# Designs tried in a protein design run: designed miniproteins, single chains, continued (5). Part 67

Each design is a single chain, and the fold is of that chain. pLDDT is the mean over its residues in the fold that is shown.

## One batch from the design tools (miniprotein)

Design m18309
Fold by ESMFold2-Fast:
Structure m18309 (fold): chain A 68 residues (1-68)
Amino acid sequence: SNVEKVREYLESLGLRVPEAFLELVAKYLEDNNLDPNDPKAILEAIRKVTKELKKAPQDITEEDLKRY
């Protein structure tokens, strides 16, 4: 799934983030037809999600997932 691909990418960088953040990034990739196998696309999605929510990845909650 896109969630698992995002998780694997972030874990490869030594990063652990809430499931809600992974779901938001995966949704952004799907909604914008970005390739979840492309690290550049994942980084773009992370930047856009983080900027829009104005929160660090570790601070993202299930409420953010519902409102995004």
Scores: mean pLDDT 77

Design m18310
Fold by ESMFold2-Fast:
Structure m18310 (fold): chain A 56 residues (1-56)
Amino acid sequence: SAAEQEKRILEGADAYLASNTDVEGQRTALAMGIREAREAGLEKAAAYLEEKLASL
């Protein structure tokens, strides 16, 4: 389901950010996540990741 896909994307992003302190790597990972979420039509996931990227 879309909700399950959104949850997995958000959990993956949070786990990546928690385990990686390299800001450039974090920006790249978030940008890729945003692209994937948008391609899948997961607007809530894309918005969440954009907020995270803006806070770096």
Scores: mean pLDDT 81

Design m18311
Fold by ESMFold2-Fast:
Structure m18311 (fold): chain A 77 residues (1-77)
Amino acid sequence: AVAAGVAAGEEAAGLVIASAAKRPVTWEDGVGLAETVVEAGKENPVVAAGGAVVGAALAAPVSPHAAAGLYAGALAI
């Protein structure tokens, strides 16, 4: 479960990094990511929380807004 969350977080971080290369990630994008994590957490909170924390750590150097949103979502689960 945690390992699956880590893999999902790495994929999510890769998408955030790719998106940031095309345009800046905004605070509203971070809020959207937090909402997505909370919705995923309703079905599988361990995978969602693990993925969000790993994704936030990987995204932090590229986008603090995306990292903040992912951490907020993980804490809200």
Scores: mean pLDDT 66

Design m18312
Fold by ESMFold2-Fast:
Structure m18312 (fold): chain A 62 residues (1-62)
Amino acid sequence: ELEKLKAEIKRIFPQLTDEQAEEVARRLMERGYDLSKMTREELVIAVAEAIRELTGEPPLIL
């Protein structure tokens, strides 16, 4: 599942490194995102938010 999610993220955002794609995939899985229940638009938004947290904005603390 993690490898499949990582591959899909890399397909949508090929500019990401393998390490960045894996970290994004881990964050999405930890937040309960399920690829089989998400639309492409929902996935793109979730990945974009995770990338922003990793590169442009500090992670939000609950």
Scores: mean pLDDT 71

Design m18313
Fold by ESMFold2-Fast:
Order: C-alpha cells, then sequence, then structure tokens
Structure m18313 (fold): chain A 78 residues (1-78)
C-alpha cells in the first residue's frame, strides 16, 4: 500500500540518520580520549562530553522512532 511504502521510506531515511549519528559518536569518543591524553582544560572535555550525551540521546530517539514505525507497519498488515 502507499501508506506502508511511505513508512518504509521513513525507516530507510532514519536508518541513514542513525548511521551518521553513530559515526559522529565514534568521532566524539576519539576526540574525548585525545583531549584527556593531552590534559586539555576541563571546559573543553566537558563540551565534548555534553555533545557526546546529546548525540547518544539522538541515537536512542532514532532507534525508538524506527521501532515505532515498524510496529505501525505490522498493524497495517493485520
Amino acid sequence: SPEIAALQKEIKDLQAQLDRLRQQLDQLNQQIQEAKKNNSPRSVIQQLVDEQMNVGARIVGTVVKINSLKKEIEKLKS
């Protein structure tokens, strides 16, 4: 159905967003480790940690949305 096709497209777009967010999280984890190794100021490390927490929350939210859309597809097929 057109409705299921639209939901499948939204899931695909969210999966691509999730992949980008995971790459951002990996980069932030590397930056935090390097900042700690180099004894960077606490404020610099805290900014990176705050961004890491924000990206982590966005990953969780994106996974929840994908799972919700998958459940809606199941309901539409029943």
Scores: mean pLDDT 91

Design m18314
Fold by ESMFold2-Fast:
Structure m18314 (fold): chain A 100 residues (1-100)
Amino acid sequence: SMMEEAQKLYLEAIEKFDELLENKASFEELFQVVKEFLEEMLELAKKMSEEERKQLVETFEKFRKSTLEILKKDPRVSPEQLEEFEKYMEKKLEELKKIA
């Protein structure tokens, strides 16, 4: 199902994000992984049923909470970078909801 593809992308994104964190990657590198994942999720959403899109929104919100919690605790991440990240996530969530 398309949800199995979404779950695979989610797990791959989490693994890449965690690997970058362990390697002390820059905010820009972490943000790039997030951007790529969200663009792939939006493309999948266009091919999904209404029920699958609702589950995708839940997956998106889990990813948003997890990444924001990590970035808020990172002293290398500025308040301006956090604001940029939060605004981007909100924009992509709204795009996803408009498909559903």
Scores: mean pLDDT 84

Design m18315
Fold by ESMFold2-Fast:
Order: C-alpha cells, then sequence, then structure tokens
Structure m18315 (fold): chain A 74 residues (1-74)
C-alpha cells in the first residue's frame, strides 16, 4: 500500500512535469494517456482488489484515447 502510494505520487509528479512541457492538445493527451497507463499497471500489480479505482482509470483512459483519435482524425 505505502509503496504503491509513493509510486503513484512519483508518477503524478512526472506526469505534471511532462504536461507542463506539452505545447499542443495532442501532446497533452499523449502525456495524460501515458500517465494513466502507468497508473493502471501499478494498480493492477499492487492493488488488484481496488476494482472501483481500476474501473475509473480504465474509463478515463478510454475517454482520453477516444478524444486523441478524434483530434488526429480532424
Amino acid sequence: SAAAEERLSELARRRNERLAAARTPIEELEVLIAGYEEMLALLREHAPDRTDAIATVERQLAELRRRLAELRAA
């Protein structure tokens, strides 16, 4: 639990740094998608019993991927 919380905090910090460097909506979405993919992997490895948290991240990831596809198709 504590180790997973520390890793989630570190992932959030790195994601925020990358997000601050993003220059376009596509770059912002790519950073967010990468961050959520890392978070999902961490949750599945260290907290697979947190089904609500996993489902929330999966839904957010699906929506971000849909939005990225729309922007790339425009």
Scores: mean pLDDT 83

Design m18316
Fold by ESMFold2-Fast:
Structure m18316 (fold): chain A 105 residues (1-105)
Amino acid sequence: SLAEIQNAFSQAIELARQGKDKEAAKLIVSTLANAINKDKALAEQALNDFLKDIPVGSAYIVGFYLGRLSKDVRAEAQTVADFAQKSNVKRVRTFGEGLAEGLAK
């Protein structure tokens, strides 16, 4: 459900506040990848909600750093990047482009 995804994101924010950035990134990426595999409409809604208040340029940067921190879950991160890049929402596509580049670097 969307609430379960939002709860996972809240847990990831708390991990990041504790300096556990890789664990936070892995939780976000794995949660989104699982949503994409089960319910693509739910995953699209979750990505739109996650990025709604972020300027397009910042969405790229967020994606880039998430990709850099998600190399241990590369397959899941690639699933998220590929899915986001196919979105009709420019902000979500820009995030996906950033994620793909961050993962490659």
Scores: mean pLDDT 86

Design m18317
Fold by ESMFold2-Fast:
Structure m18317 (fold): chain A 92 residues (1-92)
Amino acid sequence: AEELAEAATEAALKALKEAGVEEKKLEEAKEKAKKEAKEAIEEMKREGIEVTPERLGEIAGKVALEIGLEAGMEPEKALEAAKEAKKRAEEE
């Protein structure tokens, strides 16, 4: 669970960094991102749902979208970052 949460968080933060979010804002958001990813993974485990690469991608994308919007990104740019985060998490 911890390792999967870290992978999803890293994918989200890397996508946001490439989208131009400042390093300082990413550092401040890191703990929140990890918490959100961990909670999503724990919920899937409680429901007996396997955390596949595709589902890990969905988690990374959602985390990237939420953090990007909170960091002041335009919705279209935040959605692009979310798609990139999903792709990265699925390919790991």
Scores: mean pLDDT 80

Design m18318
Fold by ESMFold2-Fast:
Structure m18318 (fold): chain A 57 residues (1-57)
Amino acid sequence: SSEAVALAIARYVVAQAPASASKAQILRDVQALGRAYGLSADTINRALQQVLAEVSA
């Protein structure tokens, strides 16, 4: 589903980002990649919120 793809993208971007990366930078990177896969902004934002709840970004 789109949610599963968005979660995979968010997890990948967060895992690759340095610990010092801002939430805004991570959101920007996730949005850029998510748009390339045709995901809506709402789906991307929801997935990122879930992933960020697991880690400090």
Scores: mean pLDDT 78

Design m18319
Fold by ESMFold2-Fast:
Structure m18319 (fold): chain A 61 residues (1-61)
Amino acid sequence: TPELERIDAMIAALRAQAAELRRQAAASTDPQEKRRLEIQAETLETMIRMLEWEKRRIEEK
């Protein structure tokens, strides 16, 4: 469905952003900056999990 395609596109975009934040965190020499970037990546990963849950709900209906 068009709904599932939109969700897949959003998940892909958020995964790319989370991966970039994780890369920046790994490259950071500042422990506080590293922690902040990790928290931002975690937030995006939470959004991805929510979208994956929503996708499953649509697929089951």
Scores: mean pLDDT 85

Design m18320
Fold by ESMFold2-Fast:
Structure m18320 (fold): chain A 106 residues (1-106)
Amino acid sequence: DDEKLEAVLDELLAVYDQVTPEDMKKYQELLDLLHKAGIYPSTSSEEQIIEFAESLGISREELYEAQRELEEKYGIPVSLFEALVGLYLGDLDKGFALDFMLSRLR
């Protein structure tokens, strides 16, 4: 697991410098919108997130395509963007971000 931790950390740091402030802000705005609806990606189910997106007129297929485009652009899972936004804002401790990412990748 230490080798996986180091690999994830190196990947995160490499991507952190490549993520644009615009994309970081857009993802932060999405998280704020989800939180206002009582949906927390760290604790809410994928179904709750999909149902919320559908309530906004975003189809399941459209949501998956948007996630795929983001993953292809930066080469990391969309789930890691929550940790990246937290690090960008200074709201998330680096250790917490790593634990969160490992939880999602395991």
Scores: mean pLDDT 61

Design m18321
Fold by ESMFold2-Fast:
Structure m18321 (fold): chain A 110 residues (1-110)
Amino acid sequence: LSEEQKEALKKVEELVKMYEEYIDYLIKNENLSEETAKELREIIEEYSKKIKEAIEKGDFDKAKKLVEELTKRVNELIEKHVKNEEVREETIQLINDWTESFLKYLDSLE
């Protein structure tokens, strides 16, 4: 793997860690259900694997599309299951900010 691919893979792992820490925060502080948390973790695991595979193949365009799909799926679950409007809006904004940062990073590798 190139150095660029190795750095991109490291960034995927950092993003997954941020998602996991934030899901734990929502369970503890915002009463996110264990069922919803499980669904979020399963989606994150599925898409992170696909994103890593795309990066390993040097297909950064596919990796970007997968990141966008991950963000859409996560936001759909947050919109459906987080009943507090303020928490829901703040969570979606945070996820979108993380996604935009990572997409800008991937764009820098082209």
Scores: mean pLDDT 84

Design m18322
Fold by ESMFold2-Fast:
Structure m18322 (fold): chain A 107 residues (1-107)
Amino acid sequence: SSELRRLVLRATGTVLRIIGDALDRLLERGVRIEDLTDEQFREEVRKIAKKVFEEAVKNKDAATLGAVYIISTSLGDEEMKKKAVEKLKELGGLGEQLVKSIDETIK
């Protein structure tokens, strides 16, 4: 339970970092906050999440895979969501428990 709680908190932190990075990229490209569309923001988040997912699979990073699961669920990206769940389950019992904990919180 203690390790699961740490993974949930680390996954949440990674979600916030991905969101912040997406906003920073859009602002650096000259998009004004007042002009920012949900579509532009969602697409930038998706791009970052895909890159982060590939690195997390390589590193067997359960917290980051959990973050990708949260992000993909929010974006409605069923393919990325299914892949994140698959990779989390491949990590064993803690990965499976992290999926369940996220589902109970956001679904």
Scores: mean pLDDT 87

Design m18323
Fold by ESMFold2-Fast:
Structure m18323 (fold): chain A 61 residues (1-61)
Amino acid sequence: MSSMDRVSDENIIQASGTVAQSLGGDPELAEQTVRDLIQQGQSHMQAAVQGINLAQQQAEQ
């Protein structure tokens, strides 16, 4: 399956973990959350934003 404009699920999951870690969040939590949200039918952008946000909220007050 080719991605022409969208990233693959695995790519967005990895990217979300990297971004979360750079912002002081838990990369593992971000990746797990993004994966779950994508399976629930969320877009890659929505899943990434929500996953990164949750990881940051748990790592930072």
Scores: mean pLDDT 74

Design m18324
Fold by ESMFold2-Fast:
Structure m18324 (fold): chain A 93 residues (1-93)
Amino acid sequence: SAALEELKRRALEVAAEAPARYDAAIAEYQALIARAPSPLTQEGLAVVQEGRKRLEELGVQLSKEVTEELLQQVLKIPEETEARLAALRAQQA
């Protein structure tokens, strides 16, 4: 279907681009922790590391079999990561 082809296109784009953004975010959080450690920055690092690991695991699964469920999971990871980070930022307000 046209919806499935669009889902594949978006998921492949995320799979190609998101790992580098996550690696950059991990490095940024590590630098923040080195300067001023806090429970919130430590939790932020853990959130980004978890998302990065899930992207890698899904990439391996997709290399074996492409399913609509796996493609949807790839798209949800950046959204879930940003939502969790936004919640941590809200705790500082």
Scores: mean pLDDT 87

Design m18325
Fold by ESMFold2-Fast:
Structure m18325 (fold): chain A 88 residues (1-88)
Amino acid sequence: MLSEEELEKEIRKALARMQASVLALTKDVEEAREMAEKLVEMAKEAAEKGDKDLAKEIVEALKEAAEKALEEVKPVIEEAAKEAEKAL
């Protein structure tokens, strides 16, 4: 069974995935930018704390969101994915 620490890491990964999924459905460019920025900050924080698995998960989630996003929102998410990847 998962330890408390392992469970917390899994929850963080799930939350990042959910946020990226919401971002992919966002039609407002400003809302998308704000959500993407939060995910970039989460990736940077994870990388700084040594949680490379979480940081990579967030980067992959952002890339997947960019592929699914509306054309107007896609550039904002792609930029965020590149910023998050630089934190790795």
Scores: mean pLDDT 81

Design m18326
Fold by ESMFold2-Fast:
Structure m18326 (fold): chain A 88 residues (1-88)
Amino acid sequence: TSGGRSMRGVEEVLKQAQEDAKKLAEEAGWYEYVDEGFLGVDNVLKLGLKDPKYKEKALKMGKDYIERMGEASPGARDMMEAGLKEAL
């Protein structure tokens, strides 16, 4: 539901972010966190940003996610940028 166009773009961005998060988690061995769906993306990002080995990959993933979300929902972009800064 929602009756709006933004839902389609947001769904696509979230799906891609989940796939990117699964790849990073697979490389780092964080398989347990991937099973949480949406929470898995946030958890993988936070773990990657705090891990020196994966910080650059996590930062790139987060920036790509924020950029794509900004196109689908500008309001979500602002919230996600704030969250990324606090996670760093």
Scores: mean pLDDT 69

Design m18327
Fold by ESMFold2-Fast:
Structure m18327 (fold): chain A 96 residues (1-96)
Amino acid sequence: MEEEARERFKENPYETIKELAEKAIEAAREGNLEEALRLLELAVKIAIEAGLKEAIRAGMLLISARTSLALGDEEAARRDLIAAAELLKEAAEKAL
């Protein structure tokens, strides 16, 4: 699964970032916040390797989401996860 995403990154990193961000939005909407966080952490790693400046801001949103989850604030975590996913998706679409 992670290995498959890394193989796709070698071909088209922006398409992979977009796919991961879209899956993270769906996971967050379904209340699967840990899965959304996992997908976005992978997307941020790929975005850093691809040189997307938005990766830094997305990474900061993921730190905020992790903190909110640790405090039991699922609504704040969901907001930050969706914001990070939308940011990465928009950045990837502009780079395509």
Scores: mean pLDDT 82

Design m18328
Fold by ESMFold2-Fast:
Structure m18328 (fold): chain A 72 residues (1-72)
Amino acid sequence: DEELERAVREAAERILKVEKENPDDTAGWSEALKPPLELALRRRGATSPQERGDVGAEAIKRVREEVEKLKE
């Protein structure tokens, strides 16, 4: 869990930098999200497409929340 929290924080920091330098860089956003997304999927053992979607959405939500915290 701490490893996932760290991955989320690192992704949020990368996303904040991408937004500051290149706000339209959707590829940079996608790349930054890969580590916490893959880790979350692995940790929860998501096997069905719906489970993978739900876990992915939760991981993305956590990263977005961390980005907002870093902006404050």
Scores: mean pLDDT 75

Design m18329
Fold by ESMFold2-Fast:
Structure m18329 (fold): chain A 92 residues (1-92)
Amino acid sequence: MPAPSPEQQALLERMRALVAEAEALYQEFLAIPSPSPQQRAAVLARLDALLAELTRLVQEILADPSASPEQRREAVLLEAQMTLLRLSVLIR
């Protein structure tokens, strides 16, 4: 398949960076033995900010008629991944 446009690639790279930051925050959270409610709330606040930006970028990809089905699927899966990280912090 042809390479994605520079604009589409930049959006996907930004989304991957946001998920990587969320994964790093989650690993830091997992390293805390018996996290306090304040520590959990701080991580959730950061994840909420990252998820809000990621959701905006996902909407940009989904609104782009030149985005491939594979690019749209990756965008949705990245949003799902960050949502699962957030839920993991909430329940643990």
Scores: mean pLDDT 82

Design m18330
Fold by ESMFold2-Fast:
Structure m18330 (fold): chain A 75 residues (1-75)
Amino acid sequence: MAEDAARGAEAAARLAAQGDTGGAATASWHMFKAAYEGGLEEAARLAKEAADAAKRGDSVTAQRLAEEAFRAAKE
């Protein structure tokens, strides 16, 4: 669970850095699902916020939130 969430966050941050907001949203949603199912509340919250930022085209905020979610998934 935590490893799946961390991998999703890493992918989301990379895609957001490249300006791929659609890819970042998908990766962030994948991370949210893994974190939520794993009981990682903080990581899930940050991943959901990253997905929402990416969906509205805010790649800078999406990258920052995905990076924060990655750190939260590491506990």
Scores: mean pLDDT 79

Design m18331
Fold by ESMFold2-Fast:
Structure m18331 (fold): chain A 80 residues (1-80)
Amino acid sequence: SKLLEAIKKTAPRSIQEEVDKIKSPEEALDLLEKHTQEALEKYKDNPVAQAFAERDLERIKKAREAVKEGNYEEAIKLLS
């Protein structure tokens, strides 16, 4: 899957081993969203880190909606 490969390439190094084992784009998006939510909680007192994590979470949510609509090209653009 082109979408799954895009997610694997953009995933943070800390979750690379976990994401490499995933075969479903939906599961990969779930892992990426969980990681980003954990970063938001960890960096509550860091406004710059919070802004980046919030932007990433918004992109993940928009990519998930694009996948639901069958628009895989838009999902790839949002995650790249």
Scores: mean pLDDT 81

Design m18332
Fold by ESMFold2-Fast:
Formats: structure tokens, C-alpha cells, sequence
Structure m18332 (fold): chain A 91 residues (1-91)
């Protein structure tokens, strides 16, 4: 079961790397860090709060990216799948 979840996480990560440039991925990571830091100032960050911060960061960065609405939706779905798989691995 763990091997299957790890394979799903790896597949989602590969899909995201195919859809987004390294520069966009770095922006999402940086923005996620800012949002997580703001949450941490209020107390310990839960996995659900971290997952939401990643999704919020991705949505913000993709909206500024100039990518088509279709590409933005595909990338956001890949982020959602990756976050879901990572939560399952940590549970």
C-alpha cells in the first residue's frame, strides 16, 4: 500500500514538473513558505493548514503566470493530487 501511494505522489510530481517551469515551481514554494510562516506565528501548523497553504500559493502564482485558464486548472489539479498523496503518506 505505501509503495502505491509513493508511486502516485511521484507521478503527480512528474506531471506538475511537465506542466510548470522551474521558475513557477520555485515561486509556488516561496509563496507557500510565506503563508506557512504566517500560520506558524499563530501556533503549530497542521497538515491540513500546510496543504491549504500550498493550494493557496499555487492559485496565486498561477493567476500571475500568464498561463491559459486550461493550463492553470491542470496545474492546480496536479498540485491537489500531490498534496493528497503526501497527506496519505504522512498519515
Amino acid sequence: MEDEIQAKAAAAAERLQALLSPELLARIEARTGELVKALASKGPVTLDQYAQAVLDAAREVLAESGLSPERQREALRAVEELVRAQKELLS
Scores: mean pLDDT 79

Design m18333
Fold by ESMFold2-Fast:
Structure m18333 (fold): chain A 77 residues (1-77)
Amino acid sequence: EEVARLQLEMAEGLYFQAQIYRAAGDTATADSLEAEADRHVDKAAELMGLSPEERDTLKAEVKARAEQRAQEYLAQA
């Protein structure tokens, strides 16, 4: 489903940005970006007909991928 996929792509990008801002000490911007990313995951889960448990697992997986990418980026930058 293209709409759910787009929502997850947006969420991963937002979680990535949130980690960068958090590392820079801008917790307010990081928190706002994480909240926006969470909403995109919630929308994707709804579109895919996932249970709350499956949604939470998906959210954790998307966050973990974004955090890994952010740490790799920060290690190089």
Scores: mean pLDDT 85

Design m18334
Fold by ESMFold2-Fast:
Structure m18334 (fold): chain A 87 residues (1-87)
Amino acid sequence: MQEEMQELKRKVREEAEKEIEEHGVSLEKLKELAEKALEYAKKAKESIEYQIKAQEYVTRLSVYYSHMKPEEQEELEKYVEELEKKL
């Protein structure tokens, strides 16, 4: 599982980089990825499949985040903080 998870994260990073190259980065897309990451993290207790999905979205989000402007990064951080408070 450990090696499989590392390979999954690598592939997800490659896919995210390709998506950014093709379509660019938007704050709206990052908010969507953050919401999905938190949703699957909340459900991670229920199955390994949800744990894997949570890791995929967290990995995607981190790649998109690294391509954002500082102002957009701050907005995303505040958005995630508000989402976590609702959990």
Scores: mean pLDDT 76

Design m18335
Fold by ESMFold2-Fast:
Structure m18335 (fold): chain A 89 residues (1-89)
Amino acid sequence: MEQEIIDDIEAAIAKLDASYEANKEKLVEELKKMSEEEKKKLEEQLKKEREELEKYLESQPEKVRELIEEYVKKLEEYLKELKEEAEKK
């Protein structure tokens, strides 16, 4: 059971990496089309999901916590890169 959760998280990380590479250009275009209100809603949603994830992590085994933290860090890094690309004129 724990190994299945670990495998699922590792698969999710790999899928995130592949999805980012495949969809980067399209995601940048979508971000450029977003209104300031839509961007604010996205940031508020991500903040809420992060707070819920942090509460969930408090009850999880150390190895599961480390993998989820890695996933979240990668997601934040990719989002930052997409925002920087979208802000380039």
Scores: mean pLDDT 73

Design m18336
Fold by ESMFold2-Fast:
Structure m18336 (fold): chain A 81 residues (1-81)
Amino acid sequence: MSVEEGKRILEELIPELEKLAKEAGGNPILSARRSYELAKEKGLPEPVQQSLAVMGYKLGLGASGEEALREGQRKLEELLG
């Protein structure tokens, strides 16, 4: 998987992660865990799974989708770059 392909996947999943964060009731750890499990269920590679968990954590804290995406992209670059 390329970094650019991984970033596209992170962006496409923002609406699903925002839904999971809302269902977690503002619990960032639960939001992160559910985001990670969603990625595993979809068969996504481990770097994407970890990046989505970081995004879920940020969304659980009340961050915007844009802020969460930046953090997820940073984690993805760290793992793949």
Scores: mean pLDDT 88

Design m18337
Fold by ESMFold2-Fast:
Order: structure tokens, then sequence, then C-alpha cells
Structure m18337 (fold): chain A 72 residues (1-72)
């Protein structure tokens, strides 16, 4: 199923983004975000899937921002 393959790819990017944030790897975070933005431009991806992906990235980046502000 193309949907199952796409979901697996999205899940892998989620895991990689969480790991990059945990390591404070700014270059890797930027690389993964660019890959996610390319998936959001895919016309075959449903609007619901795009919204879930967007909300996940926004929530994780907000948490990372709060972490960095608390550490400063």
Amino acid sequence: SMMAERQAKVNKLYDELVEAVGKEDEEKIEEIIKKIEELQKDPEMSEEDKEVLRKFVEALLEAYKLYKEAKS
C-alpha cells in the first residue's frame, strides 16, 4: 500500500527529528525539516496527513525552543 509506505517514511522522519532535537544537532534538524517540507508539497498526500505532520513538527520545535530558553 502506498499509504502504508508513506506513513512508514513519515514515522522514520519523526524518529530522526526527535533524535536530532535530543542531540541539539541544528544541521540535522534543518535537513529533516526540509525533507518534511518536501513531503508536505506532495499532491498525493492527504490534507489530513499534512496537518498531522505540520502539528507534530510545530509541537516538537516549540518544545525544543522552550528547552533552549530555559537552559539560557
Scores: mean pLDDT 74

Design m18338
Fold by ESMFold2-Fast:
Structure m18338 (fold): chain A 81 residues (1-81)
Amino acid sequence: AEELRRVAEKAENKEVKELLLKAADFAEYLESQGLLTEEAKRVLREGAKEAEELLKKGDYEKAKEKVRETAAKVRDLVLAS
């Protein structure tokens, strides 16, 4: 959650920033419900790092896709439990 918010604060592209903030809010909600496993936390950390690297390259479309993919993976892990 914290890493997604940190990347969002650095993001100059509004669409990527909004997606990162929504993903952070979603992760915080799951954590508050006790649903955020260690595996889900790892997926969030890895996704945040990859999104940050894509933003550094100026690849905003891939950055948006990575944020959405990360949120979907976390959701699927929670639903599979």
Scores: mean pLDDT 80

Design m18339
Fold by ESMFold2-Fast:
Structure m18339 (fold): chain A 114 residues (1-114)
Amino acid sequence: KVEKLKEELRRTLEELRRAIAELDAAIAAGDLDAALAAADRALELIDRAVKLVKELSKYGIDEELVDELLEALRRFRAALMALLRQAEDKETILRIIGMILRLIGLEFELELLK
């Protein structure tokens, strides 16, 4: 069951990376409809990832890595919510890019838990 939860989390994080890449591309292109759709999908994937990480924590995986990933996901969710209110705010966009880079780093560490 732990193996299935890890695979589901990795798949969810990969889908999240794709949604974030779509969001970044849409913002760069000035396509607000595509940006909103990608942001909405990213929010759903963040909520799913949070649930999966909390479930995995019950099986004694690295608690420090779990806490780091949960914190990263919560901050990223907050940044996305801020972007949805202030789509033209360059500071919010830069914060989201920073959160993307941190989330990708934590996903790389999760691969080592195989």
Scores: mean pLDDT 68

Design m18340
Fold by ESMFold2-Fast:
Structure m18340 (fold): chain A 116 residues (1-116)
Amino acid sequence: SLREIILELVELMIEMARRIGDEELAEKIEKALEEIKKSKSIEEQLEILTELVAEIMRSLGIHESYIKAVEEKVKNAKSPREKLLIILDAGIEIAKILGDDETVERLEELKKQVES
């Protein structure tokens, strides 16, 4: 389900934040995971995910213009599935920047599940 993919993506985001060395961000994402678990709204879950991806990109020093472009692309997507695919693509690029081949493979598998 999309919900299960979202939850797994948040867990991978915690791993990415720790790999960056941003423990404060990792703790923030762990708290967000609990909010996502309680949420019944996929749109609310995707809004939280978009904010978390933006914060990981900022922690990595990615340019604000690129971060805003990703946020706008998610906002303009017409379905939850399309929003999640954009977020997954951003996650894959983050994992590649980190040299985390295992996380890249896990995210690419999640992307295939969303596209199916």
Scores: mean pLDDT 87

Design m18341
Fold by ESMFold2-Fast:
Structure m18341 (fold): chain A 63 residues (1-63)
Amino acid sequence: SQIEDDILVALVRIIEAVGKLNEKATESDLKRLRKILDEAESRGHKQAVEEAKRAIEEFEKMK
């Protein structure tokens, strides 16, 4: 559902904001983002998939 997609997008953005506040990505943050990506892909939530992929790539570059 669109509501689930929107919630997953919001969760990605919260994780990203907290990680960026500390100016580093943790392995725990990356694991949470990958779990959200897997969930979004399995359920066909296209917006959450794209946001999670973006956030993971940014965090991997910060590490």
Scores: mean pLDDT 78

Design m18342
Fold by ESMFold2-Fast:
Structure m18342 (fold): chain A 92 residues (1-92)
Amino acid sequence: MAKQALIDGLRTAKADLEARRAELDPELAAKALEYLDKAIEAAEEGKWEEAAKYAGEAARYAARAEGLSEEEVEAAEKRAYEEVKKAGEAAK
């Protein structure tokens, strides 16, 4: 995937989370948005490992904010990390 497609995907995820914020735990949603902003910034700078780690953290907090199980939280974190890492490697 191209670098721009990944950044657009992260921005779309942020917009979706902000739109759903009223239905989520406020503290956990705020943390998810914070990490998503860090993931976007790292991706814009080409720091793919940092972008992947921050995307994973954002997914973890977003899943917890939605009240998902610990297994689903772990799966969401791993999925986001792997997707961003693979997209970053393809953008080289």
Scores: mean pLDDT 81

